# Designs tried in a protein design run: designed miniproteins, single chains, continued (4). Part 27

Each design is a single chain, and the fold is of that chain. pLDDT is the mean over its residues in the fold that is shown.

## One batch from the design tools (miniprotein)

Design m12922
Fold by ESMFold2-Fast:
Structure m12922 (fold): chain A 96 residues (1-96)
Amino acid sequence: SLFEKYLEELKKSDVEGDAEEYFKKGQEAFAAKNYQEAIEHYEKALAILAKNWKPEDLPKVLQILVLTAAAYDELGDLESSELYLKMAYEVRELML
């Protein structure tokens, strides 16, 4: 699975801290139209969630993947946007 490969790479990250704090920073950056900064914060949030993996976090992971795809779309990076939407679809299937 594309998402499973991404999850394993995220688990290797040196990112520390709180996933919700990075998510909020990502939302603030997105609202300010600082899409590259939003992506960086969303990726850090995903890395922390991956390292402390819980199935109950799947809805939050889905939300962050969709928002990351939207940020890439705003930057005109359609390839990355489609990649994150495919991962979001896979996460949605895991919740069924």
Scores: mean pLDDT 89

Design m12923
Fold by ESMFold2-Fast:
Structure m12923 (fold): chain A 78 residues (1-78)
Amino acid sequence: GLAQAAAVGAALARHMRARGLEELTLTYDLSNSEVPFEEAEALARAAAAGAEAADPSLEARVEVDREAKRITVTLRRR
């Protein structure tokens, strides 16, 4: 659920810090997904929020393309 998504975001932020990564982009193609798009979007936004909460030096951007059923999450150092 949303709590697990936020925990994943926090883990990604810790991974970026541990590895010295300045940017990480994740793209989710939901065109063949059984998950409702609105739920997938909420999970992506929860992960973005979890990442920023874990590392405030990061900026999280969520881009939603409903027509293509694609969600892109970018984590970047401010």
Scores: mean pLDDT 85

Design m12924
Fold by ESMFold2-Fast:
Structure m12924 (fold): chain A 85 residues (1-85)
Amino acid sequence: DPVLEHRVRNLRDAAQTAVDQERYDELVRAFRILAEKVGEKGPEYAAEVERIVRDYKDGKLTKEEAVARLSEVIEKIVRDIAEKR
């Protein structure tokens, strides 16, 4: 689905932008919407994103570490979506 692939790419760009511009609530909301498309693993990915954002806000992760971990969650979502084709 080209629309789904485009949405996933936009989510990667949004993750970088949210960390750079402190737009975390919008990022978490976008991840929850995409996670609903993955099914059984969706809630786990959404919880992982919320944990990454919290740990970054608490100073437990650097900006670079937060972006890297968010990118890892996006790649897991991409793999799970691809398996449904």
Scores: mean pLDDT 72

Design m12925
Fold by ESMFold2-Fast:
Structure m12925 (fold): chain A 85 residues (1-85)
Amino acid sequence: SMEEKGRRLLEEADRLKERFYELLDKIIKEYPQLKDTMTRLRGLVDDDMEAIRTAIEEGDLETAEQLVKQMKNQIENLEKYFKSL
């Protein structure tokens, strides 16, 4: 159902947000010179979460899925970046 799909997307997005925040905080702790950059990325993650929530509330599950996939790709890229430091 659309309701089940929306719930699953919100749960996945929230899990990705938590993982993103943990990674940002870890990078700031180990590389304080990146604090400003990582703080700006946190703001962008918050904006992405708002966009996902809005898409789900409007019943636009296709857009919500695309945004969740984008967030997943962003965190995977940030993990690779962190490992390269």
Scores: mean pLDDT 88

Design m12926
Fold by ESMFold2-Fast:
Structure m12926 (fold): chain A 80 residues (1-80)
Amino acid sequence: SAAEDAAILEAARGLARIAKELGLPASEIVIAELEVTDTSATLKIAVNPSRPLSEEEKRRFERLAEELKARVEAAAKAAA
C-alpha cells in the first residue's frame, strides 16, 4: 500500500540518519518492530552497540528514535 511504502522509506532514511548522527555503524541500529496498516504505522527501533554508550548518547538515541517514530507515523497517514 502507499502507506506501507511511505513508512518503509521514511524508516530506512531515518535509520541511516540516526547512525550517522551517533557515529555508529548502520548495522548497529535495527528495526525492533514495524507495523503498518492501510492508514497508520508504528515503529520501534533499537541500538545494539559494539561499545558501551554514554548516558548522553542513550538520551540522544531515545530522542532521535521518538522523532523518527513520529515521522514514520505521519508519512503513513499522509500517504493513506
Scores: mean pLDDT 83

Design m12927
Fold by ESMFold2-Fast:
Structure m12927 (fold): chain A 85 residues (1-85)
Amino acid sequence: APVTMAEIRRLADELQRSLREGDYAGFDRVMGQFEDIVSDVSGLEIEHFKLLYHAISFAPGKPPADASKRYPRLAGRLSLYSVLP
C-alpha cells in the first residue's frame, strides 16, 4: 500500500526521538522499516525522501557509526552518505 505523509512523519518523529535519547535499537528498527520501504520505490514519493533527509540531518542525536553500511538502499536513495557515518 502507498505510504502516507502522516505515516512518514510519525516514523521521522520516532527516528528523531531515538537519536535524541540514544535509543539505537529504536533507530535500527525505524531505519530497517525505511530500508524495506525503499526496496519498493513506488512506496515513497520525493516529499517522503525530503522529510527523511531532514529528520536525520537535523536530529539532536548522532547515528550509529556504521548506519550507512547497514542501510545502503536508504543511504543511496536519500544521499545519506553525507549525513550517516
Scores: mean pLDDT 67

Design m12928
Fold by ESMFold2-Fast:
Structure m12928 (fold): chain A 85 residues (1-85)
Amino acid sequence: MEVIEAEKTDGGTLAGAAEKAAEAVGVSSEEVAKKVKERLLKITGETTGEALGEASLEVLKELAEKYPDIVEVEERGDKVIVKIK
């Protein structure tokens, strides 16, 4: 089990966590990166750390809902804990 802890505004770490979660569930990490980018563009029209973090967290939550036995996401205030089994 891999545990990744990040601030909600740490878009780079959260995007990396989304890619790792996708790989663990058998979904293409490139496909997840595209979904993160699409959500990011919808939010701000441009890449910012905060917007990237929000977009990546949404993708992580979707993966956790579809694959709860492999991916778990916990929000603790302004922090996010991602567990990949």
Scores: mean pLDDT 74

Design m12929
Fold by ESMFold2-Fast:
Structure m12929 (fold): chain A 76 residues (1-76)
Amino acid sequence: DAVREAAARGDVAAVRAAVAADPDNAEYWTLLGEALARAGSPEAAAYYRRALDLDPTNWRALAGLARLGVTRVEPP
C-alpha cells in the first residue's frame, strides 16, 4: 500500500494527499498521526482523535495517543 509506505518513511505530504482524497478513511488519519508523531509534531494527537471519530475501535490510533501521553479525546 503506497500510503502506508509513505507514512512509514515519514512522507507527511503524501499521507495528507491520501486523507484529502478519502477523508472518511480512518486508517489514513491514523497513518497521518503516526507520521507526524515520528516528526515530533503536536498535531499528531488531533489526527489520532480524528481517526477514532471515524472508527472508535482503531487500536493503532489509541496506541498512538497513549505513546504521546494523551488519554483524553475531548477538548479541555
Scores: mean pLDDT 75

Design m12930
Fold by ESMFold2-Fast:
Structure m12930 (fold): chain A 65 residues (1-65)
Amino acid sequence: NAATQARIDALRAEAESERAKMLEYAKGMQDAFDAGDSKTALELGQKAAEEYQRWKRLEAEADAL
């Protein structure tokens, strides 16, 4: 039905937003490693992992509909 499809589309859009944040943090982590800032790299890596979990949760929720 159209309502279910709209909810799936909304969840996919939210998932893509979280994926974009994950990639931004992952890039920041790589840049920090390249600069020799291991503390910042670790912090950004943790944030990337958190966004990865949000992305995967939203995808799983959409897949269940």
Scores: mean pLDDT 89

Design m12931
Fold by ESMFold2-Fast:
Structure m12931 (fold): chain A 84 residues (1-84)
Amino acid sequence: AEEEEEMQEILALVQSVAEELGLTDKVPQDFLQEVAELIKSYLEQHPVPADKRQPYIQTVAKNLLSLYVEDEEAYERLRQASIE
């Protein structure tokens, strides 16, 4: 389904960013899935043009992964605020 394909696209980009930041072995796979789900929710609330989609996903993933590592409590507050 299109929704499943979108989630796999977002998750692949999140995993790529985590690898670039050297975090792949430092965070559980379930956390990367959670970040991908948050990004999907952001895209549903504020769609971006197709040509900006990949850079947007990568930027948000980098910010969320960095926030989790530096301030887990702030990450959890942001996650809670993003759930509808």
Scores: mean pLDDT 77

Design m12932
Fold by ESMFold2-Fast:
Structure m12932 (fold): chain A 68 residues (1-68)
Amino acid sequence: MEEELQEAIEALRTLLKDYAGVSDEEADKAVEWLKANADTPEGQETLERIRKLKEDLESVKAAEAAAA
C-alpha cells in the first residue's frame, strides 16, 4: 500500500520533471494532491494511469537504448 503509493509518487515526479519539464514546486503540488486523494476513486484512477504511462515510457527508453 504505502510502498505502492511511494513508487507512484516517484514515477509521477519523474514524469513531470523529465518529460513535462515542470519545476520541483509544481511536482511537489502534484505529489501532495496524489497523497491527499490516494484513497479516492479519482486518486486510484490517477495511480493506475501513472503506472501505465511509466510502463509506456520504460518501453520507449528500452527501444531508444536498443537503437543507441
Scores: mean pLDDT 74

Design m12933
Fold by ESMFold2-Fast:
Structure m12933 (fold): chain A 120 residues (1-120)
Amino acid sequence: SNKEEAKKILQEMAEEIQKIIEKTREEMKKASEEEQKEIVVKTAEEILKKLKEAVDKILPLLSEESAKKVRELLKEFEKKVKEIVEKLKKGEISPEEALEKITELVQEFLSEVQEIIDED
């Protein structure tokens, strides 16, 4: 079914993003604070790219109403990630705090998209 296909795409994306975050944490342990900033910025860009690719595959599997909700969630996610990255670049938050906040936003996004798919 379209719901099962959408759930599979979401789950595969979740697993890929988890691997990206775990790899980022390991790279940060060996890096200077300045290098950690660049690593987190790159990780944020990679996560956003993976989310967009998965969303593009999920959208055709959903009703127009559910697809609109997922697009709105993605726009809000992008906005929040950009805010975190800007704070990180300004030195207002640590690289470790930025990665934690991005990880929390990913978990929230995945949960909300899963709910939309289930209610579709």
Scores: mean pLDDT 91

Design m12934
Fold by ESMFold2-Fast:
Structure m12934 (fold): chain A 95 residues (1-95)
Amino acid sequence: MEEEKFKEVLEKLTKEYEEFLKELAEKAGLSEEDTEELLEFVRKMMEEVAKARQESSELALEKARELQKKLDELLLEKGVPESLLEEIYAKAFAD
């Protein structure tokens, strides 16, 4: 595992994901409390993936998939429609 470069990449991805979630929350009309909970979840998700990557890349991928699924479920539970998630993810993948 690359030490410092991986940390830099994770911090950048975390920040981009936080900005993405803030935009998504605003479009979905989520409360500030719900938005904050989502941001905390993403930060913890990235930390857990980073820890798993120290063990192996395969474990990091499994952890990322598991946590991404939980995030999607949490977004749906808070009233973010699947169509909005698809639109935002499509925009993120284009960038």
Scores: mean pLDDT 72

Design m12935
Fold by ESMFold2-Fast:
Structure m12935 (fold): chain A 67 residues (1-67)
Amino acid sequence: MMQELLDRATQRVQALIDAQPLSPQSAGNLGRLELRREARRAGLTATQQQLDQAYQQGVQLAQQHQA
């Protein structure tokens, strides 16, 4: 299910932020990249809406880490 792939991508971005602080834009871009990787492994293609959601989740994680 695509939600599981999105959750996995978000967890990977969180682990990267925990290792080193990332800008919101960098975290968002990594969220898109990780979702594309997870989708490819599952034999799926992420939609633009799903990629945008992965970006926003990455941005939010970086902003929360900075607060």
Scores: mean pLDDT 82

Design m12936
Fold by ESMFold2-Fast:
Structure m12936 (fold): chain A 110 residues (1-110)
Amino acid sequence: MRRELILLEAGLTAHAMLYYIESQTTEDPAESAQLREQADYFLDLANEIARDIQTLPLEEALKTAIKKLKDALARLQALSKTASPDIKKMIDKIIKEIQQQIKELEKLLS
């Protein structure tokens, strides 16, 4: 359980860095701003999970992580609808990865 939550934190940090890199390389200021907002969101989410691992009982940290990942999925699904084709492809890949992570974490509660 703790290992899986630490791996989740690392994965969310990697997603944040990917959004940050894309925000710095795009020539579209509106796209740059949106990608930077996503980078900040996923970095904040990773930091919240890291804090929860240190401060909550492990089962509560796990349940909280699952809820936060489901919120992140809803956000990404909404953003995918208005994204450019290349950014949509990136978002859809991240959606699939988060869906898999939720299923794996839910198995730890069973």
Scores: mean pLDDT 84

Design m12937
Fold by ESMFold2-Fast:
Structure m12937 (fold): chain A 76 residues (1-76)
Amino acid sequence: MVKFSKEQIDYLKKLVLEADPELKEVPEELLERILRLAQLYDTDKDGTLSKEEIEALVKSLLNAEGKVIDSVPVAR
């Protein structure tokens, strides 16, 4: 399981809240879902996500669904 720093998690939450301003906070269930998606975007599997990868994750969720979703878009 990928371990994220508090700073990486806070940055991810910030991007989600900025992208969906209707959210007052990131619910625990939504955070767990986002963290699972972030693990899939960790191409190096070293437990470290770049800001670019975090931005791509959030943008992918919003552009595909217009809101934060419960599944990752499958690229083929």
Scores: mean pLDDT 62

Design m12938
Fold by ESMFold2-Fast:
Structure m12938 (fold): chain A 67 residues (1-67)
Amino acid sequence: MDAVVAQLVSLIRAGQAEKAFNALKSYLEANPGKLNTVESRNAVIAAFKAAGREDLAEEVNQLFAKS
């Protein structure tokens, strides 16, 4: 879990927010019910917001609700 969060945050900070979002979608599709803690979800959402991608932060919120 933490390794996946760290990888996503690293991609977002490198300016590859769309790539990180697509990787997250693929990961949740392959691993239903993972990244279900408030801590892991908040870390990913905060990284998108910090990168100025509040649009993707909202999409991530919706993705977590649907996964």
Scores: mean pLDDT 79

Design m12939
Fold by ESMFold2-Fast:
Structure m12939 (fold): chain A 101 residues (1-101)
Amino acid sequence: MIPNFGDFTPILEELASQTDDPELVVDAYELLRTSFLHRDVLLEKAAEVLEKYGLEAAPRLVELARQIARRAVERGLMSEEDAEAALRRVEEALAEVVASR
């Protein structure tokens, strides 16, 4: 099921307030969101984000996506199964872009 991503605003505001890099939180969220679209859209977003932050940012992006997904599950916005599948797709897309550079 595709989550209602409009309901994620409180999660993003909370995580952004806890970091020196709120823009990275937004880009991690966009990776998670695009993971529910076609794979090519996710790969394009992963390439764009890694060009912006560098390939070394991939683990940090995965960690932030995991934090967003966890909070979404806790708030009832996403099932645990959908969150795990989305995170796997994000990890695979970032790994593919890193391997291709």
Scores: mean pLDDT 82

Design m12940
Fold by ESMFold2-Fast:
Structure m12940 (fold): chain A 71 residues (1-71)
Amino acid sequence: SVLVTISGTVPGAKAGSVVRVRDENGEVLAEGKTDEKGRFTLRVGAPPGTVLTVEVEVDGKWVKVATVTVP
C-alpha cells in the first residue's frame, strides 16, 4: 500500500462538512471535515493503481468532488 495525502477545496461548503474517500469497491478509507474556507486534507493508504473517489456531504447527499489514482 502507498500512503497518499489528498488536499482540496470544496467551494461553498459549510465549515465541518464531512469529506470521505472511497475505493473502487465503495469502502471508506478516510474521513474528515472541511474548514471555514472549504479546505480539507486526508491521508489514505491504498495499493498502487487504486482509483479513489473523494466525496463531500451536502444536504444529506454525497457529491463527488474528485478522483485520485494512487501512484
Scores: mean pLDDT 80

Design m12941
Fold by ESMFold2-Fast:
Structure m12941 (fold): chain A 68 residues (1-68)
Amino acid sequence: SMAELVARAQELHQRAYELMKTASEEQRKKLLAAMEAVNQALRDNASQEEIEKVLKEAEKVIEEVEAA
């Protein structure tokens, strides 16, 4: 549901926010870009499929920064 996608976006925002406290400048730029893509898709009332795609892409960026 859309409510579940919004909840997932909020979870990813919180994870990204915590990572930005210790991230490099390059990592922060990647995190900000990924989260802005999520925010934009939600603002534009994009399709569920499109929102799921940007959430998955943002999660990948967050995981890559966490692994670094």
Scores: mean pLDDT 86

Design m12942
Fold by ESMFold2-Fast:
Structure m12942 (fold): chain A 66 residues (1-66)
Amino acid sequence: SMNQKLVDEYVEETRRLLGRARSDEEARAVVQGQLNRASQVLSPEDYQELAERMEELLREWLEERR
């Protein structure tokens, strides 16, 4: 990815927001909100990389809670 720093920034912000999430619904809303914002800024290739990393973060969060 050419904008690795920007992708990393979205991942770190999402991690912080997920740390404050109290429900499955809230966690999914956080991820979707961040992906929606990123889609306005990132190239399709960088967005795909971000989406994969976001899916991993959400999976990890869900496994820790359920």
Scores: mean pLDDT 83

Design m12943
Fold by ESMFold2-Fast:
Order: C-alpha cells, then sequence, then structure tokens
Structure m12943 (fold): chain A 85 residues (1-85)
C-alpha cells in the first residue's frame, strides 16, 4: 500500500526528532508508524529528510508527549492526529 511505501520516510523523521532530542528514547511500534503514514498518504516519497522533519515532526513530538513509558503506540498517534488533520 502507499502507506507502507512511506514507512522508511516516517522512520527517518522519527530518527531526526530523536537525534535532536536524545532524551526521547521511546520506540515507535510498527502500528504507530503506519498510522502516521496513513494520515500523510499524499506525502511525496522523494521528500527530503528536512522536509519530512518539518512536516511530520509536530505529530511525532505530540505522540511522544502523550506516550507513557518506553513505547509510542498507534493510539498515541491517533490522539496526536485528532487536532492536526
Amino acid sequence: SKAEELLPNIQKAVKLVQKLFPQYKQTFTDDALLEIAKAYEDLDPDSSPLYLFFTLGPVIGEAIDLAEGDTVTAEHVREALKYKV
């Protein structure tokens, strides 16, 4: 699916957020990454890492802030997206 084709780009955006904020050591589940990809299906898969960071960073950061413990789940991503889609 188009969402699965975007997963590498979503993972790159998460890695960029964590490089800038190394205190955020949470792991995103595959389902959480897929929820971001589904919400941004119109994203160009050839988008630059910087563009991906600015476009996806706010949702990634919000999902991290909503998460408890070491794992960001699909539910945290869905909650973050409710106010930004």
Scores: mean pLDDT 78

Design m12944
Fold by ESMFold2-Fast:
Parts: sequence; structure tokens; C-alpha cells
Structure m12944 (fold): chain A 67 residues (1-67)
Amino acid sequence: MSPLEFAKIRLIAREALNLYKELSKTVSPEEARKAAIEYAKQLAKELNLDVEKVIEFTERLLDKVDA
């Protein structure tokens, strides 16, 4: 994985985390997590990134916030 690819994945994960935090105030944590992951998938497809890697990084970031 290139440094530039990693930077893009981190930006997507951060955007998904921000969405998760906002939605968690109004919907269940489960619903917020699903919405954040779907958002990350959409951004990954638009930027032609590896969707599986983006999901993995996003889930790891969300897990750390819930710990």
C-alpha cells in the first residue's frame, strides 16, 4: 500500500467516524455504524480505492472509539 493510498483511506475513515459520532446522538450505535460503513464504501468506490481495505480501516477506527 502506497503512502498516498494510505492517506486517502485515512481521510475516508475520518469522514465515516465523524458521521458515526453525529448519528450516534439520534439513532442506535448499530444503525450509526452501518451508515458510517456504507458511506465509507461509497467514497472508496468514487476514489477507485480498495473497498475491502477501506472497510477494514474504518471498522478498526470505529472499534477504538467504542472501547
Scores: mean pLDDT 81

Design m12945
Fold by ESMFold2-Fast:
Structure m12945 (fold): chain A 75 residues (1-75)
Amino acid sequence: SIEEEVDKRLEEYEEEVRRLRRENPKAPLPPEVQEFQKQLKEASEYVTQKKELPEDADPFTKVLYERIKELLARS
C-alpha cells in the first residue's frame, strides 16, 4: 500500500542519514536523500503552519503529510 511505501521511505531515510553522518559527517548526502529531505522539510512546514494540502496533491504526499503530522504530535 502507499502507506507502507511512505513508512519504508521514512525508515530508510532516517537510517541512511544516521549511517552516513556516523561514517563521514562532512560528506554531502546522496542526491536521492537530499531530494527526500527537501520533501520532508516542505511537509513539516505545512504541518507547522497548520495548512491543509491541496485536494489534488498526489497520494504519496498526502500520506507523508499525515505521517509527519503524527510524528510532530508525539515529539
Scores: mean pLDDT 77

Design m12946
Fold by ESMFold2-Fast:
Structure m12946 (fold): chain A 72 residues (1-72)
Amino acid sequence: APTPEEREFRERLGRLATRAQDLIDRAVKEGKPEEAQRLAERVSRILNHAVETRDLDGAEAELQRLEAELEK
């Protein structure tokens, strides 16, 4: 069975992936496929780095910055 730390890591990673997908889906719905592709590429890099380093706090901060950029 996974440790409590591994479970929390997977749950947080899943929540971050869902938030990221919501941003991409919104760009697609707004007819901005180039923005959606750029978001998908940035998100993929952020989440892959988080898995490699196990730094979900850094990934969450980076996604929050992306959300703030899009709210302008």
Scores: mean pLDDT 81

Design m12947
Fold by ESMFold2-Fast:
Structure m12947 (fold): chain A 84 residues (1-84)
Amino acid sequence: SKSRELVLRTIGLMLRAIGLELDAELDPSKIPAAIEELHKIIEELQKLLEEAKKIDPELAEFIQKQIERVQEMLEELEERLEEL
């Protein structure tokens, strides 16, 4: 189903976001690159959100929450970068 495809794509992007955050925690020199990639992940999640809104409102709500989580990760990394 298309909903299943959108869920799997969303999960894949979230795993990538988590990996970037973990890499940046272990090596602060990776923070700038992680910030750039998290912005791209948000853009891709926004595309999935627009697709989900047309077919599955509950899935759209789920994807919106994932976007908010990645935005929080981004804000935390941007704050850490300001301290460097």
Scores: mean pLDDT 89

Design m12948
Fold by ESMFold2-Fast:
Structure m12948 (fold): chain A 55 residues (1-55)
Amino acid sequence: SAALEAELRELLARARETGPSMDILEEMVQVEKDRRETGDRDAAIERLVEILRRL
């Protein structure tokens, strides 16, 4: 959804400034891998937002 995409963009900007931990980066890589396997972009966006909210 557009709202989740906007939230993801804001969270990514903050993460870029703070430098996420290796654990967070590994979870983000796993989300991209799962997205490529399933083709579910909406699930990937929701999962990335969830991960980045934990920063």
Scores: mean pLDDT 79

Design m12949
Fold by ESMFold2-Fast:
Structure m12949 (fold): chain A 72 residues (1-72)
Amino acid sequence: GAAAGEKAVEYAKKALELAKEGRAEEAIEMLNKSEKYGVLAVIEGDLASAEEAGRLMKEAKEVLKEKFGLEL
């Protein structure tokens, strides 16, 4: 299967896309999955993937804040 870091980045990208589409509940679900895999990536020593996922998650949270006033 894909490494935890790869999954963290994948879910973060999906969260950002869903947030831009206004699909807030699905975006939040993908953010939660990205955070879980991001923690596993850090534990496994994949700091680069964890950092990239963090950047994408931050952008998704900013979109959700702008569109829906959500503080995540």
Scores: mean pLDDT 85

Design m12950
Fold by ESMFold2-Fast:
Structure m12950 (fold): chain A 82 residues (1-82)
Amino acid sequence: ELKEFYWGGLEEIVRETEKKIEEEKDIEKIQKIGEEAIKKIDELYEYMKNVLRAGDLGDVRKVEEAKKRIEELTKRKIEELE
C-alpha cells in the first residue's frame, strides 16, 4: 500500500511534467521543467529506498523508465520549437 502510494506519486510527477512541457514555448523553461521533474523523481526514490526498503530490479526499472520518459518529452518539445 505505502509503496503503491509513492508509485502513484511518480506517475503524477510524469503526468504533470508532460502537461507543463506541452503548454510551454520557451526552450529554457522546458529544460528547467524537465530538470526539476528528474530531481523530484530522484528525491522520491531516495525516500523510498531509505524508508520503504525499495530498490529491487523492478523499482530501479520504474524510476529509470520515468526519467527516460521525462527526457524524451523534453527533447521532443525542444525539437518541435527549433
Scores: mean pLDDT 79

Design m12951
Fold by ESMFold2-Fast:
Structure m12951 (fold): chain A 67 residues (1-67)
Amino acid sequence: SELIEQIKELTEQAKEAIRKGNRTEYSRLISRLVGLIIRAIAEDDEEAVKLGMESLKDLDKLEKEAK
């Protein structure tokens, strides 16, 4: 699924933004990721929705644990 690949790519870019402390880039990437999740819901792509939601949860934890 192209949607799953896009979610994976954005998630890795968001992790890199957290590592670099680039909050502006992280915010843009999270907005794009949320947009892909909304699209996955509209397309009834349950696998992409699950992946996107787990990615958001993991990214939120990683950001809050960043020093």
Scores: mean pLDDT 85

Design m12952
Fold by ESMFold2-Fast:
Structure m12952 (fold): chain A 72 residues (1-72)
Amino acid sequence: MTPEVQKVREERDKKLAELNELLLALRQSQAARDQLQAPGQKPISFEKAAKEIQELEEEAKRLEEKEKQEAL
């Protein structure tokens, strides 16, 4: 059992849930702004969050691979 890898996976799942909520909130907010102001939509927060999640997923995979290497 590798609790450290499991912890990283749980953190990733948490961030994925937050990302989905953030995306929904940002889209709703942007739609409201589009009605009031000219649309200037650039999902910088989404890109940053997506990159952070990508790095967390990659880290989790590397940890899991390292555990397999150690088991060999």
Scores: mean pLDDT 63

Design m12953
Fold by ESMFold2-Fast:
Structure m12953 (fold): chain A 89 residues (1-89)
Amino acid sequence: DVFKLLDEASKLLDEARRLLSDPSKRDEGLELLTEASKLTNEAVTKATEYYNQNKDKTSEAKQVGAKATSVFSRNNDLSVWERNRLQSS
């Protein structure tokens, strides 16, 4: 379910951000960020398919689009931040 993928991606992003804030947990945070990025890509793809199939339908399609945009933005911001940190080393 697209909603479950979006919720799971959101939870992994929150946990990855928490772990990446702790220098002793950086490796665990990077692993979770990788999983969150994978789930975010899958969720956004599924959300786009759902939106295209349901263009004439419902608050549900609008909610899926909004959640997908939010999760994608959060994942991108965290991924860019971590990439910049690695390059600064």
Scores: mean pLDDT 75

Design m12954
Fold by ESMFold2-Fast:
Structure m12954 (fold): chain A 94 residues (1-94)
Amino acid sequence: DKKKEISKLVAVLAGSEIVASASTDKEEIEKSYRRAIESLKKIVDLAAELGDKKTLRDAAEQARKVSEEARKEGLLELSKEAEEVARRAEEIIK
């Protein structure tokens, strides 16, 4: 069930964002954002296969948020990767 897989990935994404916000260790913050971005990529792929525009919009919004938060942490490459995930989801919705 692809919807159950998306739900599990959303939980991983949320957990990764919590760790990133709570941590003071730069390496742990970076690993958490990397995990969040990988989860977002998988959510976008699955939602695209399902034609689930709501999940694609939610994923685009979360990817924009991750991009901004990673930028504030000085993680510019991860910020750019999250922006590309957001743009991809937004293009699929159109």
Scores: mean pLDDT 86

Design m12955
Fold by ESMFold2-Fast:
Structure m12955 (fold): chain A 79 residues (1-79)
Amino acid sequence: MKKITITAEGAKGDEVTLDARGADPEGVLRVAKSLIENAKKVTLLLDDDEQAEKVAEGLREYAKKNPKLKVTIKIEDVE
């Protein structure tokens, strides 16, 4: 299983965990973008490397378009 952790500096809100295992990467990315705007930390649980990389690519592009959010993305393996 993969875990993607997204943090946005200056965002006020709770920490949110989304279990995205079995979900479409585009759908996960859409939900994650919405959560980043309202949460200080978003954790995504994902099935595999392919799903995680597709989501991470979309999040990196989102971060480039929204530099004021100061988004940090971290990808980890979890059991």
Scores: mean pLDDT 77

Design m12956
Fold by ESMFold2-Fast:
Structure m12956 (fold): chain A 67 residues (1-67)
Amino acid sequence: GRAEEYLSRARNLTPEEKDKLAEELRQYLKDMGFSDEAIEREVERFRKSTDPRELAAALAVLDTYKK
Protein backbone atom coordinates (compact mmCIF):
# COMPACT_ATOMS: atom_id res chain seq x y z
CA GLY A 1 0.00 0.00 0.00
CA ARG A 2 0.93 3.69 0.09
CA ALA A 3 2.45 3.37 3.58
CA GLU A 4 4.86 0.66 2.39
CA GLU A 5 5.88 2.89 -0.55
CA TYR A 6 6.69 5.80 1.80
CA LEU A 7 8.62 3.50 4.16
CA SER A 8 10.68 2.23 1.20
CA ARG A 9 11.39 5.83 0.08
CA ALA A 10 12.32 6.80 3.67
CA ARG A 11 14.76 3.87 4.02
CA ASN A 12 16.46 4.82 0.74
CA LEU A 13 16.70 8.60 1.33
CA THR A 14 20.14 9.93 0.40
CA PRO A 15 21.62 12.80 2.47
CA GLU A 16 20.85 15.13 -0.46
CA GLU A 17 17.21 13.96 -0.66
CA LYS A 18 16.83 14.33 3.12
CA ASP A 19 18.21 17.91 2.93
CA LYS A 20 15.74 18.70 0.12
CA LEU A 21 12.88 17.22 2.17
CA ALA A 22 13.96 19.31 5.19
CA GLU A 23 13.76 22.48 3.05
CA GLU A 24 10.31 21.42 1.77
CA LEU A 25 9.25 20.89 5.40
CA ARG A 26 10.53 24.39 6.27
CA GLN A 27 8.43 25.91 3.45
CA TYR A 28 5.36 23.87 4.48
CA LEU A 29 5.61 25.05 8.12
CA LYS A 30 6.15 28.67 7.00
CA ASP A 31 3.05 28.48 4.75
CA MET A 32 1.08 27.08 7.72
CA GLY A 33 2.02 30.15 9.80
CA PHE A 34 4.58 28.69 12.22
CA SER A 35 7.11 31.05 13.85
CA ASP A 36 10.73 31.03 12.65
CA GLU A 37 11.80 29.49 16.01
CA ALA A 38 9.20 26.70 15.76
CA ILE A 39 10.17 26.03 12.11
CA GLU A 40 13.89 25.68 12.95
CA ARG A 41 13.14 23.37 15.92
CA GLU A 42 10.90 21.11 13.82
CA VAL A 43 13.36 21.04 10.88
CA GLU A 44 16.25 20.20 13.27
CA ARG A 45 14.14 17.39 14.82
CA PHE A 46 13.47 16.03 11.32
CA ARG A 47 17.16 16.22 10.30
CA LYS A 48 18.20 14.29 13.45
CA SER A 49 15.54 11.59 12.96
CA THR A 50 16.75 8.16 11.79
CA ASP A 51 13.31 6.50 12.19
CA PRO A 52 11.98 5.45 8.75
CA ARG A 53 8.41 5.76 10.08
CA GLU A 54 8.90 9.44 11.04
CA LEU A 55 10.58 10.15 7.68
CA ALA A 56 7.78 8.31 5.82
CA ALA A 57 5.13 10.35 7.68
CA ALA A 58 6.88 13.60 6.64
CA LEU A 59 7.00 12.41 2.99
CA ALA A 60 3.26 11.60 3.06
CA VAL A 61 2.34 14.99 4.59
CA LEU A 62 4.49 16.94 2.10
CA ASP A 63 3.22 14.97 -0.93
CA THR A 64 -0.39 15.64 0.19
CA TYR A 65 0.29 19.35 0.80
CA LYS A 66 1.98 19.93 -2.62
CA LYS A 67 -1.39 19.36 -4.31
Scores: mean pLDDT 80

